# Designs tried in a protein design run: designed miniproteins, single chains, continued (5). Part 55

Each design is a single chain, and the fold is of that chain. pLDDT is the mean over its residues in the fold that is shown.

## One batch from the design tools (miniprotein)

Design m17894
Fold by ESMFold2-Fast:
Structure m17894 (fold): chain A 79 residues (1-79)
Amino acid sequence: NDEAFERALAYLQGLVRERRWDPLALLGLLQRLIALSDEQLARAMEALAAAGPPGKTVPPSPAEAAEIRATLERILAGE
């Protein structure tokens, strides 16, 4: 579902902007939940590159990553 995928990307963009979490770490969480096509991967990279100001980012902790994963699972399920 392209709408659920775009909603997931918007959520991850928000995390880059507000929490300064590493875009590649967030993309890795999404990729563990769904198999991305080449087109979806390119779109995800574009969306995350357009997020946040330039500067240092950090990966989420294991607990934060688990919460992000749970939210992504709900979004991708159409919730």
Scores: mean pLDDT 79

Design m17895
Fold by ESMFold2-Fast:
Structure m17895 (fold): chain A 61 residues (1-61)
Amino acid sequence: GPAPSVETLAEFHRLTGASPRSFARFLVEVEGLSKAVAAAALRAAGVSQEEIDAALADLTE
């Protein structure tokens, strides 16, 4: 199907109660989305930039 919107991903994060780190990892490693899309979804869900940066840093090689 079409890629989910940033608003849809933010709502999914709110409903699941997942940590920013686990959610970012799921979006990038399982769903194959870019780190930019994961960051946008977390920002839309109200996650701080510091926590977003930390979550994405865990996805480096």
Scores: mean pLDDT 74

Design m17896
Fold by ESMFold2-Fast:
Structure m17896 (fold): chain A 72 residues (1-72)
Amino acid sequence: MELDVEVRLPVDDDTVITEEDARKIVETAAFGLALERGLTPAAVEVSDVKARIEKGEVNTLVVSGKATVTLK
């Protein structure tokens, strides 16, 4: 199962995200989406992971990526 994932989270100005943190965010979101569909995920592979901070009234961390979910 292939998913395009985007996660938006409120963050402060001091928030620093690593590539590993971004990958884990995409993996977690993909697992949640599979469970919401009534599926049992066994593994997730992520690619094209990107993270950025959008400044506004509240700064928003935007993490996007592609996930391939392997089912049990």
Scores: mean pLDDT 80

Design m17897
Fold by ESMFold2-Fast:
Structure m17897 (fold): chain A 77 residues (1-77)
Amino acid sequence: DYVPLSELTPEEREQLKKELLEAMENRDVDRAVEIAKRYPELFFNDPELAKEAIEKLGIEEYRKVRDEVLDRLVQES
């Protein structure tokens, strides 16, 4: 079951955002999928997370990691 972002405190949201960003940066697709399955709004609807990931990874690496996470989410749906 997913958890809406509205159920999270600002501190919890920032911590999860950091964890998702670290998972993407480290190519930890399993961890990124775990977070995205539970908090899909964080992965799909947070433009600041996307911006920070692009700043850290570069656009090409960000797209590659994001596509790997998306493929896993589709397979596990």
Scores: mean pLDDT 82

Design m17898
Fold by ESMFold2-Fast:
Structure m17898 (fold): chain A 62 residues (1-62)
Amino acid sequence: SMEDLIRTAEGGLRALAAGDEAAARTAGHEMGVLSGTSPEAAYEALRAARSPEEAARLVAEA
């Protein structure tokens, strides 16, 4: 669901802000599973996004 994607993106963006690459990649993988997108594409969307809502939208559109 979009709500699940946004929640996971919040965690991923917090991890990126903290410099926790492992946690950020885990969040990207989870977003990929939720959306049917590759982990690489989901992680790239997470890195490009300015907000959890944008990250969720980018992943859902991938």
Scores: mean pLDDT 83

Design m17899
Fold by ESMFold2-Fast:
Structure m17899 (fold): chain A 74 residues (1-74)
Amino acid sequence: MVTVEVVIPVKPGKEDEAAERAERAARAVPGVTGVEARADPERGEVTVTITAEDEEALSAAVRAVLEAVRDLMA
């Protein structure tokens, strides 16, 4: 199993929406075993922690997250 933490700067007021989209996108990827998304409105950031079976699944999950929140990124 492999784990990564991704910190994504998001537009003001979009932190909760970005966290929900990121979690949904990552959970949809085969081989992902755990996802935690945390919004930080004070910093304008979302922190997404993804755990996957292997690096291929982890890479796919990171890509899916970034694509899902692209329009919300700062």
Scores: mean pLDDT 84

Design m17900
Fold by ESMFold2-Fast:
Structure m17900 (fold): chain A 86 residues (1-86)
Amino acid sequence: DEVRRLWTEVRRRLLAGEEVELDPAQLEALEALARELEPEVEELKPLMEELGKIGAKKEDVDRIKELVLEGRLEEARKLAEEILKK
């Protein structure tokens, strides 16, 4: 998805401390994607709480957070579930 790819690229640049300028159409598309992803973020909250409870490695938790910031919520869920099974 072109919009999801743009979301990932923009978030990566912002996390690196880079200045990112977007045109109004790109901003609108990213806002629409963010609204679409909100329900999936709610599903991740219980998994993130369980990871904290079991004392998961900081590097694993940070990796999941990075996937969430990139809009890769399904991959974030799968990784969280995999860590919880260990």
Scores: mean pLDDT 67

Design m17901
Fold by ESMFold2-Fast:
Structure m17901 (fold): chain A 69 residues (1-69)
Amino acid sequence: SELEKEIIELELRLLVFEIAKGGTEFVAEQMRKSNGPQSLIDQELKEAERLKKEIERLKEKIKELKEKL
């Protein structure tokens, strides 16, 4: 069904954002361990927080669509 297709597309987008968030968190951790500049660490953490909010929005939309199945 079209609804099932939309759910799959959103779940794939969710995976992409989760991978991206994991990447930003990993980079921030490596910079912290290497005593890197705090400004760059803060920038990566801010991006991770932005991605977290987008992930939460996608999860809510997926949940709403699944309730219609």
Scores: mean pLDDT 88

Design m17902
Fold by ESMFold2-Fast:
Structure m17902 (fold): chain A 62 residues (1-62)
Amino acid sequence: SQAERGHRIASEAAERLAAQGVISEEVARLFKEGKDLEALRKMTPEQFRAFVEEALRLQEEA
C-alpha cells in the first residue's frame, strides 16, 4: 500500500541520517515504530529539512 511505502521510505531515510550522525538513533527508532509525530517533535528545523530531502531522494530511487 501507499502507507506501507511511505513508512518504508521514512524509516530508511531516518536510518541513513542516523548512521551519518545528522539525527539521533532515538529519532530513527521512533520513525521505525511509526511514531512520526514524536520523532518530528525531537527534530530541529535543519534535521527536518535533511530528512525531507533524503526521503524525496529515496522516492526517486524507487
Scores: mean pLDDT 84

Design m17903
Fold by ESMFold2-Fast:
Structure m17903 (fold): chain A 74 residues (1-74)
Amino acid sequence: MRPSEEQLKRLEETVNAVASQVDEATKAKLLAALDAYIAAARDPSASEEEIQAKERELLRVYLEALDAIARRKA
């Protein structure tokens, strides 16, 4: 299912909040994955499978960023 603009906005806000708490290398990966996902979600020619592939990559990088934050706070 293609995400709504409201869902994309909330995701962008959530990801940017996490990006502000990590090192520059992790931030660059996270923002690149977010940009790729949003671009695919907004592209009317993109298939649902393409959007899901970008979503999986964003989730992978997002979880890596959360792990980095947890280690920093510990």
Scores: mean pLDDT 80

Design m17904
Fold by ESMFold2-Fast:
Structure m17904 (fold): chain A 69 residues (1-69)
Amino acid sequence: SPQIQAVQAQIAALDKEMAAKSKASVKRIKQAEQVSPQQALQAAYQALRELGDLQDRILALQGELRKLQ
């Protein structure tokens, strides 16, 4: 149905965003490691927070998709 396709498209878009942010976070952490272990840890905590928010949004949409099936 159009509703199922729309939700699937939103999930796919968020999965792509999560992959891109994950890759960017690895790069930021590696750059921070060149400065100090403390800055690398701070970059890792920021990445965890950002990726966690995206995961929660994906899980919510997957829940809506199950209700439409």
Scores: mean pLDDT 85

Design m17905
Fold by ESMFold2-Fast:
Structure m17905 (fold): chain A 95 residues (1-95)
Amino acid sequence: SEVEEKVKKALEFAKEALRALEEGDVETAIKKLDEAISLLEEAYHLETDPEIKEKILEARTFAFKARRAAEEGRVEEAKRYLEEAIKILEEILKS
């Protein structure tokens, strides 16, 4: 589905953001998080299942928290929030 493809792309960008944080490239991590967040917003508007919509919103919330932590130089906190977002996105795709 179009929703599944957008969630898959968001997951790829989230994983790229995590790698960038691991490499100390905060600027790249924020750019990749912005791409993931945009895709999750699009997926949310296309999705009709309320349970999947809620999971998309939860993943987006963790992505926003990761972005803020990264902007504030709290890299380890940003990584933890991003790992939670990744976990939720993987759960959506395994269903």
Scores: mean pLDDT 90

Design m17906
Fold by ESMFold2-Fast:
Structure m17906 (fold): chain A 79 residues (1-79)
Amino acid sequence: SLLEEARKKFDEFVQALENGDIETAVEKAKQLAETLKKLPENDSEAARLYVAAQITLVGFALENPEYEPVLKAFLEALK
């Protein structure tokens, strides 16, 4: 399902952040955002994944400014 695809992409995104691979994290953030955009707006699990991704990104960016491009890419892809 599209929701299971979003969950898998979320896991891949978190792994890239934990690995400190900024370039891969940017790409995974864009892929996650594009999948989340395809889910219904009233999907509570999609909303939960979106919030989890944003909280995680803010946390990483606050500890290391090098992660700011990942946050910006995620937010831009959601437009």
Scores: mean pLDDT 81

Design m17907
Fold by ESMFold2-Fast:
Order: C-alpha cells, then structure tokens, then sequence
Structure m17907 (fold): chain A 76 residues (1-76)
C-alpha cells in the first residue's frame, strides 16, 4: 500500500541520515542501495550522495531525495 511504502521511505531516510551523522560509511552504502532497490531514489541521486564531500552536503541531498520520493508517492 502507499501508506506502507511511505512508512518504509521515512524509516530508511531516517536510518540513512543517522548513519551519515555517525560517519558509518558501510551502513550509509547499504541503506542507499536499499533505497535504490525500493525505487525511492535514482542511481544519479545515489552517486551524488556517495560523492558529496561533507556530512552536511550528504544530509541536504538525502533530505531533497526523500522529499521528492514522498511527493511522488503522495501524488501518484
């Protein structure tokens, strides 16, 4: 359902943001791959987040990607 997809998106986004704040690169990469497999983010968004130079830049990109995915789920 759209509600379950929205819940999963928000849970994955939160976990990814926590991994970035903690500097856990292995967890960050696993969560990015899971978000990509679920179709919540694009390969270009994954590449941009992985290549970002600072945790702050990564968090901005994750927030933007999450907002776009949430908007897509809410509008169909």
Amino acid sequence: SLEEERKKLLELSKALQEAIIQGDTEKENRLLDEMLEEGFITPKQVEAIRNAKTPTEKLVLVTEATSKALLKLNKG
Scores: mean pLDDT 87

Design m17908
Fold by ESMFold2-Fast:
Structure m17908 (fold): chain A 79 residues (1-79)
Amino acid sequence: LHPSLALTLNNLGVALQNLGRLDEAVESHRQALDIFAALGDDDGLEKTRSNLRAVANALRALGRDEEAAEVEKLAAGAV
């Protein structure tokens, strides 16, 4: 696995968020977390967690507070 794939997945997640496709955005970021974890890339993991927090904020803006809380747990590494 190459870090560029995980970065592409993070960028895809941001694009999906902008389209309102938040469930797919979370899945793209989760896949990026898996890749960075497999590579032992702590910097990539933190960047992906930052992106997940942005998705959680978008979920809250839509009144999807329970889903936002789950995404925040994923971003914090506590899920």
Scores: mean pLDDT 80

Design m17909
Fold by ESMFold2-Fast:
Structure m17909 (fold): chain A 89 residues (1-89)
Amino acid sequence: SRIEEAVELLEKIRNNELTMEEAREIFERAGAELPEDFDLASPEARLELEIAVGVVLIDEAVKLTVEAREAGMRTTEEIVEYARKKIEE
């Protein structure tokens, strides 16, 4: 699930197990470019990565609301429930 993926990434960040390649992928998915001077060992960099993981999760939730509308859902309740269920899968 998207939530399980986010939890795994957050655990890697907290345990200093995240690679520079994974950090770049997280930033790219969040719609940003990884800074050239990015230091994975800095507390500030880890906080930025945690924020980026949150942005990725929000972006995916927004995309799921668009998917729900394209599938014929029209009420806010239906759309939100679809997005919530898919993100928890």
Scores: mean pLDDT 82

Design m17910
Fold by ESMFold2-Fast:
Structure m17910 (fold): chain A 64 residues (1-64)
Amino acid sequence: MSAREYFAEVERRLGLPPGLGDVLADMVENDYSLYEIRSRLPGIVPKELHLDVLAEIERFRRNN
């Protein structure tokens, strides 16, 4: 599964703001570390979803 397809489903499933799945896919495809992505989540992802988003990124990387 492509990062774009995967994170579009994550956006829909977690109720993220429109377009945020594309932002996450772009960060993953450009090899951003989990640390860099985590540092960028405040202000774009609700705090209560940070761990879920990071878990989805780890899951995608483990399976691809």
Scores: mean pLDDT 82

Design m17911
Fold by ESMFold2-Fast:
Structure m17911 (fold): chain A 57 residues (1-57)
Amino acid sequence: MPLPSLAAAKMAGNAILDQGAITDEAIEKSVEAARATPGVTDEDVEYVRKALEANRA
């Protein structure tokens, strides 16, 4: 398994802390923000999605 970038890890962590309770809408918004970030790979986007889904309310 490739390691996520520092940017992807920060995005996932910030989304979890900001939401308190992670909803499907919050996951999609965070994934879209990750895709729009320069230097983020498809693997980084997948990491963000999985991390948020694991913390889903």
Scores: mean pLDDT 68

Design m17912
Fold by ESMFold2-Fast:
Structure m17912 (fold): chain A 88 residues (1-88)
Amino acid sequence: MMEELRKKAAELHAELDKKLATQSPLVVAAEKQVAAYSLFEDDPERLEFVRELTLWAARAAEAGRPVEEIEREAEERIRRWEAERARK
């Protein structure tokens, strides 16, 4: 199981490197993190939320926004999403 999972992650990372070769290193790292997360996440709505959040945070960091502000806003976005989902 562990060896298969590592192979899948490596393959996804290699594919993303080719497709995102012209993107910034932070965005590439964010896409790789989301791809790794997708190996463990069966909920497409949660996967899409995590992808949007991770890419937003990467772009905010690229723009020079302080990490403390990014973390606070990320926590707020997570809390809002969890609250909305819990109502269903």
Scores: mean pLDDT 74

Design m17913
Fold by ESMFold2-Fast:
Structure m17913 (fold): chain A 97 residues (1-97)
Amino acid sequence: SSMEEEIEQLLETLLTSTDPAVQQEATSKLQEIGKDPKAQPVLLELLGRAVEETTDPEKLELLLEVGKSLLRNAPDDIKLINRAIGLILRIIGKLLD
């Protein structure tokens, strides 16, 4: 979908950019997309993949910000909430390594 392509492009930008302003813009756009319940499952899936692609603490912190925002905006969907919590714990684990 066009939404999936947009999320993939924003995550690639976040992971590959060395410009903090560009990283923050991508992060903010991902957080905005995460407010849409229809986007949340796709965002969570692609965010999980992005987390496995980096060990950079600065990028992991931005991905954590997106994950926390997604959790705050999640509907009363226990499966989605549980996946988001699992992702947040995975990011924290990588930051502690």
Scores: mean pLDDT 87

Design m17914
Fold by ESMFold2-Fast:
Structure m17914 (fold): chain A 78 residues (1-78)
Amino acid sequence: SIPSSSASDDPRAQLAAALALLRAAAERHVGAGNTEGAISSLDEMRALIRRAQAEGILSPAEAARLLAEVDAEIRRLR
């Protein structure tokens, strides 16, 4: 079921802010030499992007672009 509108003016802006926080956490983990922690934060970004697509916040094309960027970063760290 699709819930009624929230108090949020722009769920895409809120998503971008959440992704930025997860990206910052991943960068902090990399700086600390914690590769697994960085990958965990990037996996959280992937889950959030997929959920946003399922909820209609992101188009399939936007979700694919963001997932490709995150997947490339995970692959670089492995």
Scores: mean pLDDT 81

Design m17915
Fold by ESMFold2-Fast:
Order: structure tokens, then C-alpha cells, then sequence
Structure m17915 (fold): chain A 101 residues (1-101)
């Protein structure tokens, strides 16, 4: 069977040494290729980060990542992508916990 579009989530450090999340889509990310599933996931992630923008601007980074996880996971579940939703929740929770430690 052809592999489905997959969302991968990883934590990394920015150039300034700040923890950040990177979201990567396999199969849906290729430049110049139309992928409705990949676009829907990208739209979800963009909306989640926009919802968290006031918390990021206020320097409340742990709260911001908790908002991203909550908003993105709910929307991904509406798309039927429960495994991706769980992965985003786990990754954002881990980053928020690290930022609070």
C-alpha cells in the first residue's frame, strides 16, 4: 500500500538556543505538488500558531506551546488524524514542561 501523508514533529534548538518545534510533512511537502491532505495539515498548524501568537509575543512560551498542542490536536482529530493529534499533544506537552523546569 502507498504510505499515507505523515506528520513528523521534532524538538530542536534555534540559533538563539531556544527550544522550538519543527513540523514536517512527508509526501505532502514536495514543492510544486498539490496535496489536499498536506495543505489541510499545514492550515491546521498555521491556525494553531496564530492562536498562540499573543502568548509567544508576551514571552509565555510554555503556555504558547500548550495552546498550539490543544488547538492543533483538536483540528487534526476533526480531520480523522488521531495519531498525528496524539503526536502533536505529546511533543508540545514535552516542550512546555521543559520550558517550565
Amino acid sequence: AAPPTRLTVRAELTEDGQPALVFELSDGKAAGRADPDGQAILDVLAAAFEAARPAFEAGRYAEAYEIVGRVASAALRELGRDEDAAAVEAATRAVAAALRA
Scores: mean pLDDT 70

Design m17916
Fold by ESMFold2-Fast:
Structure m17916 (fold): chain A 73 residues (1-73)
Amino acid sequence: SPKEEFEKAMKKLEELVNDPNATREEIGKAMKELFDALDKLLNDPNVSDEEKQEYLKKFRELMKKAREKIEKL
């Protein structure tokens, strides 16, 4: 489901952000995967507007952390 794809993509990016050996390329690919998964999630009529808002908040926070990590590499 789009929700499961999004949660999987979130976990993958979070693991990379916390990995001292993660490369810019790996983080960039995971960020793209998360963005694509969010787009699918936001277009899923089976996901409530309240759940979409919570996922958007988590997405923005994790994407910010990923950008900050890339800037330090």
Scores: mean pLDDT 87

Design m17917
Fold by ESMFold2-Fast:
Structure m17917 (fold): chain A 65 residues (1-65)
Amino acid sequence: SMARARALVEALGEQARELGAAKVEFSGDTVRLYLEKRTPGAEAGAEMARGLAEALGLSFEVFEL
């Protein structure tokens, strides 16, 4: 739902700052996170985001730009 997507975007807002301008895309019930580069911090943030997406019943995919 749009409400779940918004809640995830808000939760990822702080994490995206730590990840360095990560892009977030929503397609149906799938969340896609795009990282500028993979660092230990970015990977830890992606794992946290995956947990949040799963808690919301969403599929989660991570890509590097």
Scores: mean pLDDT 67

Design m17918
Fold by ESMFold2-Fast:
Structure m17918 (fold): chain A 45 residues (1-45)
Amino acid sequence: MQELVELARKALDYTTELMKKMTPGERAFFEGSMRVKLRAIEQQA
């Protein structure tokens, strides 16, 4: 399960690059959604 935590951090890094290509509105929505999903993964670890 610790591998999931590391994967979540890596995904966050990728997400930062993707957000640079998004509009401010899309980025805000994506950040909110991703934070909920990452929190769920973190709790499973």
Scores: mean pLDDT 71

Design m17919
Fold by ESMFold2-Fast:
Structure m17919 (fold): chain A 101 residues (1-101)
Amino acid sequence: SPEIEARLENIRILMEQLGEAIKNKDILSAQVYAMALDSELWLIARQLRDPEIERLVEEIRQTLQDIVSAMNQGNYEEAQALHERSRELVEEFIRRARELS
């Protein structure tokens, strides 16, 4: 689906932007990018209605919340590690979404 592929590309861009916000210790931008990611993931999950996609979205959502929490606590090393974990989950999400579209 061209629509799903466009959303998956947006998710990749937002993940890169979140990584830069963490590196720059920009909590406000990190919150904005995490919220945008949550919205894009939710829209794809609602369209695909797949239990594995729903599980991955919930795991990614929790990891994004944990990133923002770590940044608010000044724990940028933890935020970076959580971002690396979220990247792995996002790549699995992209793989699964492509199989279903």
Scores: mean pLDDT 90

Design m17920
Fold by ESMFold2-Fast:
Structure m17920 (fold): chain A 82 residues (1-82)
Amino acid sequence: APSPQELAQRAAQRAAEMAAKMLEAGYSLEEVRARFAEAVAESTGPELEVEIEVEGDVVTVTVTMVDPETGERVSATASVRL
């Protein structure tokens, strides 16, 4: 089974890819952040925090999740070039 760190890394990678696609489609960073905040609020899974930043042509997403076994927070970061 994947570790909490591997799950966080996969979530960060998928989120970065989705954020990049939305930005390339003409959505603003504020709209992308709002959509991710809504998705997190509607989630019934582990507690999630998502941070999205754009620097130049690079989108960076950090996902923090609570490990259901330990209660510890694990974070992973992924970047995608636009």
Scores: mean pLDDT 78

Design m17921
Fold by ESMFold2-Fast:
Structure m17921 (fold): chain A 56 residues (1-56)
Amino acid sequence: SAGEEAAARAGEAARRAGGEAAGLTGYHDVMQAGKEHGEEAAREGAERAERSAERN
């Protein structure tokens, strides 16, 4: 559906942007942990958006 497709695209874009943003802030070892956390959060967000679109 159009809604499901739009949600999937938005989730993918958010995941990609989150990973890129986390990478740009990697100046120190503590920033490395932030990068990993940001990428995980973005991935979870994308998966949630896709599941919501599928259910609704």
Scores: mean pLDDT 64

Design m17922
Fold by ESMFold2-Fast:
Structure m17922 (fold): chain A 100 residues (1-100)
Amino acid sequence: SKEEEIEKLVKKILRELIKARSLFDKENADNPERRAEFNKKVQEFVELLGKAVEAFKKGDEKTAIEYLEKAKEVAKELPIPEEIKERIIELIDKMEEIIK
């Protein structure tokens, strides 16, 4: 189903974020303020992604796409490797294609 494909893509995005967080925490072990700021941005991203999935499940295609576009903008601002950003954005683009 479309819902199962969306769930698989969300799980892939979350795995990329877990990997990025692990790398960021190692690089910023002595900087708790920078880690807190990173975690706040990750939380914002995850909340937007969750709102997109909720809108999709309610049949609100337009609102789902709007939240996914907002999530893409937050992803672009994350202080993570460009390769991981590109993979996350590609996964969000696939979610949008399934919803449309």
Scores: mean pLDDT 87

Design m17923
Fold by ESMFold2-Fast:
Structure m17923 (fold): chain A 105 residues (1-105)
Amino acid sequence: GFEEELDRLEEELLRLEKEFEELEKELEEAIEKGDIKEAEKLLEKLEEILRELEELLKRLQELLKKTPPELILRAIGLVLRAIGLIEEARLRIEKLKKKLEEVKK
């Protein structure tokens, strides 16, 4: 039902958030060590996670249109969380790209 689908999407959102945080940490460490090749690969992986978050948001927004009243607040909460994570991820990726370009000079 809708509750089980919301549970699955919430678990996927939490997984993507955790993977992003772990990859960001690895990328910052690679930049600090001057491992440009590894940093570029990790940056690509972060951009892939961002795309997965954007697709998850689309799935959440479509599910929200069909969500019964008793689950609406939960569904809205997940949509808002996904939006916040996407915007924060975009800002952090931009910042890391700038750091990587400075190390490449």
Scores: mean pLDDT 87

Design m17924
Fold by ESMFold2-Fast:
Structure m17924 (fold): chain A 104 residues (1-104)
Amino acid sequence: EAEERLERAAEERAERIVREVESDLSPEALEEVREFVRDVLLTVARASLEGKGEEAIKEAKTLTRNWLSEMVAQGKLSEETAEKILKLLEEAMEELARLARELL
């Protein structure tokens, strides 16, 4: 139940981030962002249930910065949109770690 609730929270936060940036992206770039954001948040959620949330967030932040930098280099999104996605993802990751602590 805690796992199902946290995974649902991760998916809801991923969709919220996608909605916030959808007007700034092509349909193709939007789908890549959706898949990446969902994967990152689900990974952090699952790790948080195992007491490894802090470590997972640190690794996810590094992976996110590298991935967003690559997307900008490929011309798929602007630096402003990349910074917006990074900020929203960091906020969502911290919130999921907090929720995991409250559910367990």
Scores: mean pLDDT 86

Design m17925
Fold by ESMFold2-Fast:
Structure m17925 (fold): chain A 89 residues (1-89)
Amino acid sequence: MKEEARKRLEELLKKVEELLKKGESKSKVIEVFVDGVLALIAELKLSLELEQGVIEEIAETVKKLSKAKSDEEILKILRETAERILELV
């Protein structure tokens, strides 16, 4: 389970990095990341407790991303969020 989550989160991070390189909006990048994590939760069939923990991490991340001013800050926040999610699963 944890190794599958790692692989999916790494693929998601690569996807959002490519979107930023292509000049996609911050809103689009946030949307793709959130949708990807929610899809991962559904696919992994996590316990309700673990699912709640991941949702709480997403909510905090969206708040941090709203304040981010550069692509580098966005990527750092997303990478840190992926690491925290991996610690939960």
Scores: mean pLDDT 81

Design m17926
Fold by ESMFold2-Fast:
Order: C-alpha cells, then sequence, then structure tokens
Structure m17926 (fold): chain A 69 residues (1-69)
C-alpha cells in the first residue's frame, strides 16, 4: 500500500538522521499527538538517547504507530 511504501521511505530517511535529529522529531511528535501511546513511544525514544540502536528501534515503533492514526 502507499502508506507502507511511504513508511519504508521514511524509515530509511530516519536511519540517515543523527541521534539529536531523531530525539527532536520524537519530541515534536509528542507535542503534535496527545495520544497516550504516542507519548509513551516518544518517551522510549528519549529514554534511549545513549543507545543509538535502541533509540532507532523505538523511533521506528513510534512512526509505525503514528502511521495508523
Amino acid sequence: STSDEQLKAWEERVNSLSNEERLAMAEELKKLFPHPEVQALADKVIAAKDDPEAQLAAFKELLKYVSKL
């Protein structure tokens, strides 16, 4: 589907982002979506700030959830 292809393209773009850029985007999504699950997933990204691999995985979960809204 178009959403799956766009999510994949977005995911590859995210892989090229710096740790700071991913954190900034998680904080922005947290502000834009008052959904409790978006808040929790964004907090996971922020909590993983010292582990780039865990942060990337958490950010991908956040993007997948937001894509379903």
Scores: mean pLDDT 77

Design m17927
Fold by ESMFold2-Fast:
Structure m17927 (fold): chain A 60 residues (1-60)
Amino acid sequence: SEEVLRQIDELIKRAESLGLHDTAETIQSVKDHLLKIKASDEGLQNALRTLQAMLDESLK
């Protein structure tokens, strides 16, 4: 969904603003892959949850 893709973009911006450039690049790569395979709304939501957890772990 457009909403989930916007939230993924916000995670990329947040990671970059925090200096987590490798994390931002990983999130971008996952986003590009999801778009390429035309992932379902469920797939996009599951990816968002995983990416959010990955960013949260990077902040510890």
Scores: mean pLDDT 84

Design m17928
Fold by ESMFold2-Fast:
Structure m17928 (fold): chain A 58 residues (1-58)
Amino acid sequence: SEEEAVQAQEEEIRAAARRVAEGIGRVLGMDDAGVEAVAKMLADTELEVFRRQQEAAR
């Protein structure tokens, strides 16, 4: 269903945010807590944009 597809895409956004945060952490020498904080910030921001786009598309 569309709802299941949206949930799957949200999971992919969270996974991508974690990978980006890991890359940033490697370059900047961040610890695990810093990487996790950046991943959460990126995921939250991207999920808000994605959810607003999904709302507008309906």
Scores: mean pLDDT 83

Design m17929
Fold by ESMFold2-Fast:
Structure m17929 (fold): chain A 103 residues (1-103)
Amino acid sequence: SSLLQKLQGLIAQIVQETDPAKVQQLVQEAKQLLQQNKLTPEQAFTLVNQIIQAVLQTTDPVVIEALDELFQSVLDNSELTDLEKGIQEGMFLIALSVNKLAA
């Protein structure tokens, strides 16, 4: 499987995980993969979109915190410009606000 498929799989596992210790382990695994690999803009946009959708659909605050940490790691290890990173961060903050209103 590709790097993108592995990262997408880890995000999917995080959103289904109920054990905070396992959530932390999955986040650290994803962060390690990101630190070893520079994401293209297309890969970064794919992952940030998945994370934003996950935030909109989860009610677990541990998972939300994990997704925030993973979102920052994706941006930090991407070939996105500062402007593109700022736009994605704005979209993520909107998703967090929508999640809070739905709870």
Scores: mean pLDDT 88

